# Designs tried in a protein design run: designed miniproteins, single chains, continued (5). Part 4

Each design is a single chain, and the fold is of that chain. pLDDT is the mean over its residues in the fold that is shown.

## One batch from the design tools (miniprotein)

Design m16107
Fold by ESMFold2-Fast:
Structure m16107 (fold): chain A 62 residues (1-62)
Amino acid sequence: SSENDNLLLQISQEVQKLLDEGKLTPEQGKEVMVEAVKRLFEDGDSPEETRKKFNELVKKLS
């Protein structure tokens, strides 16, 4: 859906910024992206729940 595509684009941009700032390692960046894709496209989680879980995971890793 366009909402899922828009959220994934936003998450991708935020992960890139965190990688550029050294707040996530490349391995951690891959982990958060894989989880977001899995939640949105495999598990059928809402964009809102996926955003919440992404924020929680980033906070735990950084």
Scores: mean pLDDT 86

Design m16108
Fold by ESMFold2-Fast:
Structure m16108 (fold): chain A 84 residues (1-84)
Amino acid sequence: GTDTIDVIPGHTIEITNNSGPTTVKLTTSDGTVHTYTLQKGDTLVINNDVVTLRDSNGNVLKKEVLPGLRSVTVPSSLTVKVYS
């Protein structure tokens, strides 16, 4: 299954993959879908329109600004934490 999480201003979404390679989808307000592949131990952090992908050692693999970021679709096997 998948879970869809709304991106709320001022909230941080942290997604951790504890399994084999899997895909997370981010959708912007114009309907564009951005795809991120997370390896085991990778973490994807979303704060407002800023998306940061880190490896298991905390190294930044990718950092991107996605104006109008609205939602994240995550496989239910991944760990999701939302902070305010």
Scores: mean pLDDT 88

Design m16109
Fold by ESMFold2-Fast:
Structure m16109 (fold): chain A 82 residues (1-82)
Amino acid sequence: MSKKELILRAIALILRAIGLIIESELIPLPEEAKKEILELAKKAIELAKKALKAEDKAEQEALLAEAEAALEKARAILKEAL
């Protein structure tokens, strides 16, 4: 993975996480589901930031994969709550 690719992938994940946070505030969700979505989005942002600071390619890929998994779990909670 190039440095540019890493930065773009991390920014994309952070923006998706922010989008989920905004969506969870705009739609009528159960309070528990909303809290779980916020925590998963926050985790994804933290993992993406860690990936940007990581120097090892395998560590970068692992952190980005974990961030994406957290976002997919948040989307699943959002779909189940609707």
Scores: mean pLDDT 85

Design m16110
Fold by ESMFold2-Fast:
Structure m16110 (fold): chain A 110 residues (1-110)
Amino acid sequence: ERARDVAKLANLILKELGSKIEVTVEEAEEYLRNPRKFVPGSVREKIILYVLIWMKLENITPEDVRKNPEKYAKKIAEYIRYFLKKNNVKLSDEEMKELALDIAELVLYG
């Protein structure tokens, strides 16, 4: 269930970002088995922290996201687009996939 939920939310975020790359459940399972470390001060870390702060400020729970993943994926994608544009950063499809997986895991199970 965890890998399936994470893959689903990650794919919804990627779709909203216009990415053509998709995450399989098997890829999500492998990602979840390998602990991730963020580079401190990176734009990716800032995006992740801001999504988590936004959820806390708006009293959005993991259960709310599970009940309406499309709504929250759209909001998360808007946030990602804003910060990438503001910082003049372009991510590869693979980097965008990793960011979507990191956000999906932390939003649902962090």
Scores: mean pLDDT 81

Design m16111
Fold by ESMFold2-Fast:
Structure m16111 (fold): chain A 83 residues (1-83)
Amino acid sequence: MREERLELAEKITKFLEEYFGLKLVSREETDDSITLTFEGELSGLKVKVTVTITDDEVTITVTTENGESSTITLSIEEAKKLL
């Protein structure tokens, strides 16, 4: 449901900005998803964080300036419990 995606997008944005000091640099919305891209520094490393929110899951990809990337997928219920 779009309202749940919007709520999660707001909570994820607040969480990443307040706790990790990341900056939202782009937001893209389709009928089925919201994609958020953040940039910043974690422990002195420049990182790019891409979050894709669908009705079923949240996918988070962290890419470091060294070219390393890690992806985690959470169900909507798991994402709600963490936020």
Scores: mean pLDDT 81

Design m16112
Fold by ESMFold2-Fast:
Structure m16112 (fold): chain A 74 residues (1-74)
Amino acid sequence: VDDLKAEVAALQAALAQNPDDAALLVKLAVAYLKLGQPDKAQALIDQALAIAPDNSALQQLAAVLSAAIAALKA
């Protein structure tokens, strides 16, 4: 639990330096899913898609993560 919180803090600090890093946003979203915070994860995925809208791999990953978020909320 504390290790995941430390990882989230480190990823947030890195994102503050590189706010347009779509890969970093995805890593942070996965960390929030592991913490059971699907709404925060979804917001980060939406931000990553806004930065890289033509990235088909990111679009496919976003679909998978959105399905995982829906399962957590069910």
Scores: mean pLDDT 78

Design m16113
Fold by ESMFold2-Fast:
Structure m16113 (fold): chain A 93 residues (1-93)
Amino acid sequence: MTEEMKKLADDAKARMDAALQRAKTGSAADAQAALKTVEDVGRQVDEARRRAFVSGSDEAQGAVFDAMSYYNRKSREITETAKKTLEDEARAA
């Protein structure tokens, strides 16, 4: 459980970092893909939180909490970046 949750946390962080880089490309399609990744990772992290809570493992819960904190921070940055890209594309069209 703990190793599985740590791997999930690392994978979630990597996916969020990749989504942020995608959102920065300036493409509307990349911005939309980044927002979809944010939704998918959010669902994955919420499911992991439920499983970690049921496991009763403090280490597993800690790993998921770390992933949730990272997700919340990066989700805001990705959303702001993607919104700016989509607004800029709409104005240029």
Scores: mean pLDDT 81

Design m16114
Fold by ESMFold2-Fast:
Structure m16114 (fold): chain A 73 residues (1-73)
Amino acid sequence: IDREELARETRREMLRRGIPEELAELAAKLIAQGHSDLEVLSALRAAGADFDTVLAAAEAIGRAIRRLKERLS
């Protein structure tokens, strides 16, 4: 999976779920830089995201990965 495409799609999915733009941008930057999903979620938590927001972010990352895989199938 292309890291830049994953970052862009994750940001889009996070915004669709109502996650604040600042957190969506942070997640996208970390994904583009090669950080793991766990590292991204930990950074969001450290930035003040509550548990529900972190859970929604995890779902957004999973959906972004699924969408990119669906384009190849």
Scores: mean pLDDT 82

Design m16115
Fold by ESMFold2-Fast:
Structure m16115 (fold): chain A 85 residues (1-85)
Amino acid sequence: SDDEQARAAFYGGFKGGQEGGGWDNSPAAMTGAYEGALKAGGNQKAARDSGFGAAVGHMLGGPSKTGPQGARDAGYKGGEEGAKA
């Protein structure tokens, strides 16, 4: 269902945000997760929820480890994998 896809996309974004995130790179992680979820065929709800997941994940992931491009790439991968599930 759309709700199941959105939940999976949120979780995927969360994991991507944790892996690539850090306070200075939050917008990049969020943008990546949104784009990744859309790439996997997610609707706007799934894409938005993936972005929100990445924001929460980055907060819990501690200091940035990868810089802005790495945060975006990690978010993208997470959002795409989540929305495919």
Scores: mean pLDDT 75

Design m16116
Fold by ESMFold2-Fast:
Structure m16116 (fold): chain A 62 residues (1-62)
Amino acid sequence: SEEQKIKQLVENTKTLIKQGFSPEEIRKYMDLSLARLGEQGVSEEALKEARERVEKIIKEAE
């Protein structure tokens, strides 16, 4: 489902933070992941929400 795909992206982001990837590296990964999800038919609204959720996680980890 769309929700499961977004949840997986968020969990992957948390894993990258634990592994010591920089905010810049995580943002590049997010851009590629969101582009792929869009190709798979995830809505623009859900992609925007996912981007905002990931950015919040990155800022809280800084």
Scores: mean pLDDT 82

Design m16117
Fold by ESMFold2-Fast:
Formats: structure tokens, C-alpha cells, sequence
Structure m16117 (fold): chain A 61 residues (1-61)
């Protein structure tokens, strides 16, 4: 099972911080549904003047 999530964050926010928060949320949600997160991939990054748009692909089993 794969999900795609788009996150909009200020340019000053490190991608690693966004990834850590996403991983914690994804692990919690997966466990609640009897699944596990097997992979999280950053598949797209768009940088604007004030914010960046990050697209992640999450694989669940």
C-alpha cells in the first residue's frame, strides 16, 4: 500500500525536521491500523519565496 502526502513548510524549516515529524506521525497511524511503515521517500520538492512544497511517498505493509 502506498500513500502520497504533500507538506507545505516555511523555507527556514529543515527538510530533516519535516521528515522526522512525518515519520513519527506515519508510524503512529500505521500501528493503529495494524500496518508498518516500510519506506518514506521525498519524491518532489518545489521551492518558493517564503515556503517550500515537499511531496513524500509512504509505503505501508
Amino acid sequence: MTLTITIITPISTPVDDVFEKLKKAADKAAKKNGLKVTEIELVDEQIGDTHKILTFKITLE
Scores: mean pLDDT 84

Design m16118
Fold by ESMFold2-Fast:
Structure m16118 (fold): chain A 76 residues (1-76)
Amino acid sequence: SLVEELVRLARELKEAERNNDTERARQIEQEMERIAKQLEATMSDEELLEVLRRLAEVLGRGEESFERFERALERA
């Protein structure tokens, strides 16, 4: 599932950020953006909110990565 892949990547992003692995974090963010774009094209607003909730649990609501996904859903 693309949703499960996105959540997995979010966990990997959190780990890369903890380790100050800027290059790995950048690569993961690019892949997450690609998947998010595919999900935005195919999912309802309600389904996207559930994905965003799961990402918030991993990334933290105040993090820039999470804010970027909020903006992508035009809920900023």
Scores: mean pLDDT 72

Design m16119
Fold by ESMFold2-Fast:
Structure m16119 (fold): chain A 94 residues (1-94)
Amino acid sequence: MEQEEIDRRVRELTEKAVEYAKKALDYANQAKKDPSTRDELIKKANEYIKKAKELAEEVRRLRPQASPETQGYADEAIGLVEAYIKGVEALIKE
C-alpha cells in the first residue's frame, strides 16, 4: 500500500490549490481598486481560478486512496479553495 506517497501528493496538491485560489483573490481585489489594469487583473484571477479548480479535481480523484487524516485535510483545503473562488467571482461581478 503506497498510502504515504498518496498522502504526500494530496497535501502538495491541496497546498498548491489554496495558493492559487489566494492569488486569484489578490488579483480580484487589485482589479476592484485599479480601473486602469482591471481587465488584465481579472484575466489573471480567472487563470488562477482555473489552475486551482484543476488541482482540486486531482485531489478529489486521489482522496479515496489517502489516509483518514489526509482526507480531512483535503476536505478542509478544498472547502477553503471553493470559498476563495466564490469571493473572486463576487469581486469581479459588476
Scores: mean pLDDT 85

Design m16120
Fold by ESMFold2-Fast:
Structure m16120 (fold): chain A 96 residues (1-96)
Amino acid sequence: KKEDIEKLKKMKKDMEKMKELVLKEVKEGRLEAAEVAISAQIGALESQEIKPEAMKKVVEELRKALDAVREGNAEELEKHLDKAIEILEKAIKELE
């Protein structure tokens, strides 16, 4: 249980760092770099077995973030990344 909390906290920190980087990438017109980063994170989350329902919801928000990147919509991207982070935070609190 504590190990799962630590893994989710790490995933949340990784997501926060990714958010900062991909928002900068989209604003600078580097859409492909942002797509690669989000797709890699989706792959990592889909390989996890911790809180599968919560991870599925995080992946759904990241797929919407990926659509926002393809549209060049930084505001929509930030909205979906924030929702993904909120889902992870709620999952952590449920285990504490």
Scores: mean pLDDT 84

Design m16121
Fold by ESMFold2-Fast:
Structure m16121 (fold): chain A 59 residues (1-59)
Amino acid sequence: MAEEAIARIEKLAKEYGFLDMGKAAVESARIAAETSEDAQKVLDGIVKVTERALKEKAA
């Protein structure tokens, strides 16, 4: 569900200290959940991409 993906994105953004990046990812996840036929697959992709982006920015 979108709420689980959003919660994971928010936790990651808070953990890495990039709340603004987390807000953008949450907005993308909400749009994907409402517009995508395979919403769960797209949401999993957004979470993985966001985690990688946060790790790269923190390096």
Scores: mean pLDDT 76

Design m16122
Fold by ESMFold2-Fast:
Structure m16122 (fold): chain A 63 residues (1-63)
Amino acid sequence: DKAEEYQKRLEELEKKGVSEPEILRAKADYYEALGKNDEAESYRKKADDIVAERQKIAKAKPL
């Protein structure tokens, strides 16, 4: 079952101190494997928002 594999992967990533967006994407994969697509989409959106904000420096370059 992929869900159990992804759950253990999340614990390893948290212990290694990887970036929060990567952890959020791993959570999304876990919830998607459980069939909880709404939760998975929410976590993916959070990860994408963090990455976009970092790239745009708090959305400071919209021009």
Scores: mean pLDDT 71

Design m16123
Fold by ESMFold2-Fast:
Structure m16123 (fold): chain A 88 residues (1-88)
Amino acid sequence: MSLARAVERATAALLEAAAAGDRLGVEIALSMVLMAASIAIQSTEDPEAAARLRELAARLVEAVEAGDFEAAARAGRELAAAIREAEA
């Protein structure tokens, strides 16, 4: 399983938990996204790619804390795409 797919699946789980009002589910899914992002950051040899992944992960956390799940969905998609590019 690629890290990009792990982020896509965890982001989908996060959005489903948010729609259900499941705060614990949101926290668990967010932790899974951040774990996959951390592995991707540590695995890339490109410092610009690492900085981009950190920025996108931070935007996702900020959106979730603000309750802006539309912004969270966008950040999760951008994060998965950036990881996919770094995995190539």
Scores: mean pLDDT 85

Design m16124
Fold by ESMFold2-Fast:
Structure m16124 (fold): chain A 100 residues (1-100)
Amino acid sequence: MEKEIKKNEALSLLYALRDYFDGLAEKLKQEYETNPELKEKYDAAVEMRKAADRAIELLEKDGPFEEIVKALETMREAARKLGVFGELVDKVLEIVKEAK
């Protein structure tokens, strides 16, 4: 079914985003200990990672659509703060809306 294909596409993108921002958060954590101005970027990377994990969990379990959207909107805000991947998060949100 095409909805299942779209769900798998969204999950693939979310796993890639999660793994990228997990690595970024680890790097920023080491740097922000000596450079406090990086704390906002570190916090945003952690928020992105947590929101991606939540979106993945909800999608895999066919959780409430409104909660999935909320997790993706949290990812959009974190992407805005980091200045990267906002377009990819928007693509995931569009795929998820089409899958429902």
Scores: mean pLDDT 81

Design m16125
Fold by ESMFold2-Fast:
Structure m16125 (fold): chain A 82 residues (1-82)
Amino acid sequence: SLAAFLARARALAATAPPELRARAEAVGREAARLYLEGRLEEAEALWDAFVEELKAAGLSDEQIKAAVAAAIVAAAETLAAA
């Protein structure tokens, strides 16, 4: 279920350092705003840019997964609140 997926994503997000999690949550909220405005291409570009930012920063695959999970949770919660 989506709820089970989000619960696992929250657990994974909690493994990210606080500063990385805060950045990821900000990206997720911005992506959700773009989705709500119908700016789907810009939302996709933001996700791609964020993943490239994490890779450029030299983060491990596990750190990237945790950051992406945090962004997804923030986006989902923002969309649910709209």
Scores: mean pLDDT 88

Design m16126
Fold by ESMFold2-Fast:
Parts: sequence; structure tokens; C-alpha cells
Structure m16126 (fold): chain A 66 residues (1-66)
Amino acid sequence: MSREEAERMVEAVVAQAGYLLDRGEEVDIESLAGVLRQHLLEKGASEELVEEAVRELRERLEELKA
């Protein structure tokens, strides 16, 4: 898996979370981070790439909730 592929997956999760937050629904950051991590590992992403993508996801979700 490339960095660009991982970034697209982060964008997809963030877009879905943003949609839910805009509707007043709750988003569990740690649950979404766990799902993303597992999905990236299943697709053969390196440990470094997984940690980078999960960090980006957490930062972006925290900004959406702020």
C-alpha cells in the first residue's frame, strides 16, 4: 500500500465522520482509529505508514469536534 492510498482512506473516514457530526451524531475517534489501523494492516501497509495515517485521522477528527 502506498502513502497516497492510505491518505485516501483517511480522507474517506474523515468525510464520513464529518457528515455524521454535521447531523449532530457522535463520533468515536478511537473506534475509527482502530478500524483504520486494522484495514491498513490487512492491505499490507507498513507499521510506519499505519501510525502516520492513524495520527492524521486523530488530528483531523479532533479538529472537526473542536
Scores: mean pLDDT 81

Design m16127
Fold by ESMFold2-Fast:
Structure m16127 (fold): chain A 81 residues (1-81)
Amino acid sequence: MAEELLREARKALLAGDVEKAVELAEKALEIVKEKYGDSPLTLAYKGFLAQLLERAGDTERAAALRAEVEARLAELEAYGE
């Protein structure tokens, strides 16, 4: 389950294993994408993965994911108007 993988990712991060945390968060994101598509839950998982990538030094992937999240949040706000 995606939530279990996210919990394991947080444990890996607390243990100082940022690379393992990234891998687990990527697997969790894939599961929520398959089940919920491009949803607010998927955006939340993308945001968490972006934070982990920044800590791992993968600033390009982190910036790309943050840009995707920002664009989708702006689209959802425009829809609520």
Scores: mean pLDDT 81

Design m16128
Fold by ESMFold2-Fast:
Structure m16128 (fold): chain A 76 residues (1-76)
Amino acid sequence: MSPLERLREAVTAAVRAGASEEEILEVAMALARANPDLDLVEAAVAVHRALLEAGMPEERAGLVTQRFAARWAEER
């Protein structure tokens, strides 16, 4: 399984398990840190798609994705 597929699956599972937005963000960050070669844009798109596919409202999915992208950009 690719790092992007693992990121998408883990984020989707966290949302479906009722995790908080901060817990979802920490799951995404943990996977990104384990895979530092992940492209920022591709990782952000994968997170955003996973959040929407899991049923998170578009406004909240956008905010969580933006927080992920900002944190990951600072750690690069």
Scores: mean pLDDT 84

Design m16129
Fold by ESMFold2-Fast:
Structure m16129 (fold): chain A 65 residues (1-65)
Amino acid sequence: DELNKVFLEAQENLSAEYWEKALELLEELGKDELDILRVKLFKALAENDTKKEDEIIKKIEELEK
């Protein structure tokens, strides 16, 4: 529930700061690497970092196999 709330707030505000808080929460909760990478992807999108976005997408695709 807390994680879902953070995701909704971050998506609504499109803020890198909110996505950074989501990353900290994921680390504290011991979430898996794929969940962490998804949040990093959203942060890269909020920062308009296309290179970082592409790198993260590739890592997610490799982990989902």
Scores: mean pLDDT 69

Design m16130
Fold by ESMFold2-Fast:
Parts: sequence; C-alpha cells; structure tokens
Structure m16130 (fold): chain A 68 residues (1-68)
Amino acid sequence: MLSLEELRRRGIRVVTELLDLTENDPELQSEVLQKWQEFAERVAAGDLEGAQRILEEMEELLRRVKES
C-alpha cells in the first residue's frame, strides 16, 4: 500500500497529465474528473486502499490514452 504522500503525488501527476491529454475529448475528460473525485473522496475518508485502487485505474486509463 502506498503512503498518503505517495498517493497524493502520483494522483496529482496522473490527473494533470490525463486532463492535458483529454482537453479536446469531453467524454474522456468527464470520466477523468469522476475518477479524480472518487480518489479525493477516498483519501479524505482515510480509505488509502480504495484510493490506491482508483489511482491504478487512472494510471491504466493514462496508458490507454497515450496508446491512442
């Protein structure tokens, strides 16, 4: 399990890159924003395992977007 600091750093990096790559795709951008909201809610609730799972989903989405 990642520490809170590592989750926050990786989460910010991934969401920033995803938002940049999807700026012209409203549907994908909406999905990114929803995942980021879920991530932030889990972090705020102290659910670090749930937050890590959402982070991994966002990192997988980032990989798929970069392949396109």
Scores: mean pLDDT 82

Design m16131
Fold by ESMFold2-Fast:
Structure m16131 (fold): chain A 63 residues (1-63)
Amino acid sequence: SLEENKERILKFAKLVGAEKKEVEEMLEALENKDLDKTNELLAKFFDRVEKLDKEEIRKEVNE
């Protein structure tokens, strides 16, 4: 379950266009079981999801 959650979180981070540094920080936080750091990075990734959704809508209108 922990390994499966790790894979899912990393896939999510990549899908939302997280920077390489942030992906590496998430990997480190997950390995260290750092809940505070993991939650901080997840909050940033969720903010990026909202921005990506707006960009996708813009592309659908144009193409």
Scores: mean pLDDT 69

Design m16132
Fold by ESMFold2-Fast:
Structure m16132 (fold): chain A 69 residues (1-69)
Amino acid sequence: SPSDEQIKEHMERAKDWILGRAKTDPERARRDLDGLSAHMRGLTKDDPELLAYLNELTAEVQAAIDAAS
């Protein structure tokens, strides 16, 4: 299983990619965010700290997509 550090690093890398995409294609960025959220829920379900981190990251990226739309 991946470590909490590796999960957080993966989330941050995905965040950067989605934020970059939101500048040119906010609809695709929204789909990418939905995919990330769905995938990460399985990895974070038993870790309240990681779940809180995912929720905070998702909210930040969602706000950026909404601002680009």
Scores: mean pLDDT 82

Design m16133
Fold by ESMFold2-Fast:
Parts: C-alpha cells; structure tokens; sequence
Structure m16133 (fold): chain A 80 residues (1-80)
C-alpha cells in the first residue's frame, strides 16, 4: 500500500541519518536522491521528502543533513 511504502521510505531516511556521521556529503546526497527517486516513481515525492526532512532535522548534524537533502530534492525535481 501507499501507507506501507511511505513508512518504509521514512525508515530508510532514519537509517541514513544514523549512518550519516560515517558518510561523506556526496554519499548522503546520493542516498537521499535515490530515496526521493523511489518516491517520485510512486507519485509520492512530496510526502517522502517531508518525512526525510523530519527525520534529518531531529538527527545530530541535522542542519547539514537537511541542506544535503534539499540539494538532492532539487536534483530529483529537475529530472521530472
């Protein structure tokens, strides 16, 4: 279902945020971009992006994570 898909994407964003202290900016942006591309394919880009923003904002280094997420979001939007 769409609800299960959004929950799975939210979990993916949460795991990416946990791994982020060990990742480069490029790796984080690439992973966030793939997460949002999956959302776009399901017609749920905005919901996936919002859930990822929430998970990233509450994580350590949230300002950095949110900035990288917004770069990835702009890249995915340009592909549509």
Amino acid sequence: SMEEFIEEMTEGARELARAAPSLSDEQIRDAARELMRLGAKKGALEEVAERAREEFARAPGGDRLVALLEEAYAEVKAEL
Scores: mean pLDDT 87

Design m16134
Fold by ESMFold2-Fast:
Structure m16134 (fold): chain A 66 residues (1-66)
Amino acid sequence: MKTVTIHRRKTTPEADQLTRDTAAGLAAAYPDATVVIEESDAAESVLVYDKESGIAGAAAKVEVSA
């Protein structure tokens, strides 16, 4: 896959940790992938997807600013 989108919940330590762990895992599994974090409403977890390949995982939904 080329691009993976992660939804990160509004600033909370739990959402932050989960998103980082998910991003690290995806980078390790798919070193050729680009990880993108997108803004979202609050949620416990959402699918992480690659738009070109269609692969998916799970991560917290959160609004990303930095």
Scores: mean pLDDT 51

Design m16135
Fold by ESMFold2-Fast:
Structure m16135 (fold): chain A 61 residues (1-61)
Amino acid sequence: SAIRDEILRLTGLMLRQIGDVVDAQLEYKRTGTDEAKQALKQAEQHLQQLHQQFQQQVKQL
């Protein structure tokens, strides 16, 4: 199923993006800078966008 394959693809992308969020959060804790805070927010926003795409695919099952 095309929907099943897209769900699995998005799951893999979300797992990698969780890693990026963790890295950005550790950098923000280390530095406390506005730059690191913005990078963290961008990483969190990207994860949210992937999760929204995942939810849209699941609703089509």
Scores: mean pLDDT 89

Design m16136
Fold by ESMFold2-Fast:
Structure m16136 (fold): chain A 72 residues (1-72)
Amino acid sequence: SPRDQLDREQADVQALLDAARAAAERLIAEARQLPDPAEAETRISIVEGSLFVMDTAADYNLRRAEENLAKS
């Protein structure tokens, strides 16, 4: 059914986001080891900003798909 297909796609997107979050956590941990606090803060900000954009885009697209399915 279209609902079952959406649920599978949602699970696949969630797995990709989980992998991205794991990568972000590693990059942030590495950045925190830098001797310059300003460089560390800049690098952490870039990683967190990138993850936020990714999460926001995924949420928006999944919500839109749910609404379109509900309208038939």
Scores: mean pLDDT 85

Design m16137
Fold by ESMFold2-Fast:
Structure m16137 (fold): chain A 84 residues (1-84)
Amino acid sequence: AEALAEAIIEALEARDFDAAAALLARVRTREEAVVLARALAEAVAEKKGASEEEKAALVAKAEALAAEVSEEELRAAIAEAEAA
């Protein structure tokens, strides 16, 4: 899950949107979505030079959003991201 988040970030930095979309489509469960959301929020905060407090807030928000999203809504969001 964390390795998947790192791979998505690397693909996005390389501007390989097809690879990023394919990796994102591999998320199959809410648990995987929560772990991925945390790892992505941590990586984004680190890259932006955010404080530990800002990083913790971003992580908490990302985890809460991923936990509240149904598997159907998650699949819809992935399909929308792949179309963008």
Scores: mean pLDDT 65

Design m16138
Fold by ESMFold2-Fast:
Structure m16138 (fold): chain A 77 residues (1-77)
Amino acid sequence: PLLSSELPAEVFVKAGEEAKKKGEEAEKKGDLQTAVSYYLGAALNYQKAAELEPENKEYKEKADEALRKAMELQGKL
């Protein structure tokens, strides 16, 4: 199915990559709470991309990885 009023999956992938980058930067600074928020943002964006292109397993894998990282860091708070 095609959604003519929705952004392409690649737009959400790029948003997820940007959020992941900001999460990594926050983690390096020791701001774990901010890092968790960005990794959750990355997971949500990758999940949206996976919903738009369910045949693309990479998007779901990226979403799962970002979510695991967020949960891991939250456990340290």
Scores: mean pLDDT 82

Design m16139
Fold by ESMFold2-Fast:
Structure m16139 (fold): chain A 97 residues (1-97)
Amino acid sequence: MLLEEAKKVNEELQKELEEKGETKENLIEVAKRRSEAEAELQLKYPDLRSVGVVLTETLEEAEEVAKEAEEKGYETEITKVTVGGEEFYLVTIRKKP
C-alpha cells in the first residue's frame, strides 16, 4: 500500500542522511530523491487522492512548480522551511476533491 512504500522510502532516506551527515549538499540530494520517489508513487496510485511534495532552493522555482500543478487541476501550498540552517521552499501538491 502507498503508506507502507512511503514509510520505507522515508526511513531509507533518513538513514542515508544520518550516515552522510546533515550538509547542504546531502540535504538537497536526499530531498531530490524523496521528490522522485513521491512522483513514482503518484503515478502508481493515480486513483488515490495523492499528495506530492517538491523541495526547491528558490521561491521562483517553487512558484513555477505550483503554477504547473494548478494548471493540471491540483491544489498547491508553498511553505518556507529551514533544514540544517539552510532555507528551502516546499511545494505541497494535492488532488482537488
Scores: mean pLDDT 65

Design m16140
Fold by ESMFold2-Fast:
Structure m16140 (fold): chain A 80 residues (1-80)
Amino acid sequence: SAMEEIRRQIDFALELADLLVENAESFSPEELREALEQLDKMIARLRELAARHPEMKADLERTIAYLEEKREEIEELLEE
């Protein structure tokens, strides 16, 4: 179902964000920029899903907020 597909998308996004942050200290500046690009693309996708699926909006918005927090952690590493 569409809802089950959205739940899998959320799970994937959370796992991706955690994996990127876990490895961020070992990334080159180029890899950090690539990680930020991947997170930005995922956030955009989740926002599109939230717009199309009001019933999942609260869960999607919480996931987006989490990804934005992880994005900020990676962005701070580029400013060192």
Scores: mean pLDDT 87

Design m16141
Fold by ESMFold2-Fast:
Structure m16141 (fold): chain A 76 residues (1-76)
Amino acid sequence: MPELDELAAYLKQELIERFGFSEEEADEIVAKAREKALQTYEEAKKMGLSDEEARQLAIRTLVSTAYELAAEKKKA
């Protein structure tokens, strides 16, 4: 989904600028968050949610998962 790709690129930049992650670390975090977001989209569609509702859930999952993973990595 183009919206997830654009948001993923934005989140990568935020992780580098705000959290001080390397490009490699930011790529890893965003890739994992994107994978979970796509899984959320597929599950939502399987449960009969509309395409719009499934996209909104995927976008929220992408953002929340990226920041959760970033916080965990900063603790290590």
Scores: mean pLDDT 83

Design m16142
Fold by ESMFold2-Fast:
Structure m16142 (fold): chain A 80 residues (1-80)
Amino acid sequence: SAAGEALRYAGEVVDRAPVGGADTSWSFEEALAALDSPDPRVVAEAAAKLTGMLVSGAPLSEEQKREAVEALRRAAERLA
């Protein structure tokens, strides 16, 4: 899917520029807010964080999972 490809790209950018491995301390709400950032680096970090939470089975409600997917989908469209 387009969202999946955008998330892979965002994750790759974060992996390529791991500045101290920090800044992944964002809560779910903080990561969602960061996706609306005009800074594409911040958007990439937020997308990687949310993708990690969705894939690793972090304790998110079904509503939070849906919200994250929709937010990532919008971010993918803006990043493209």
Scores: mean pLDDT 65

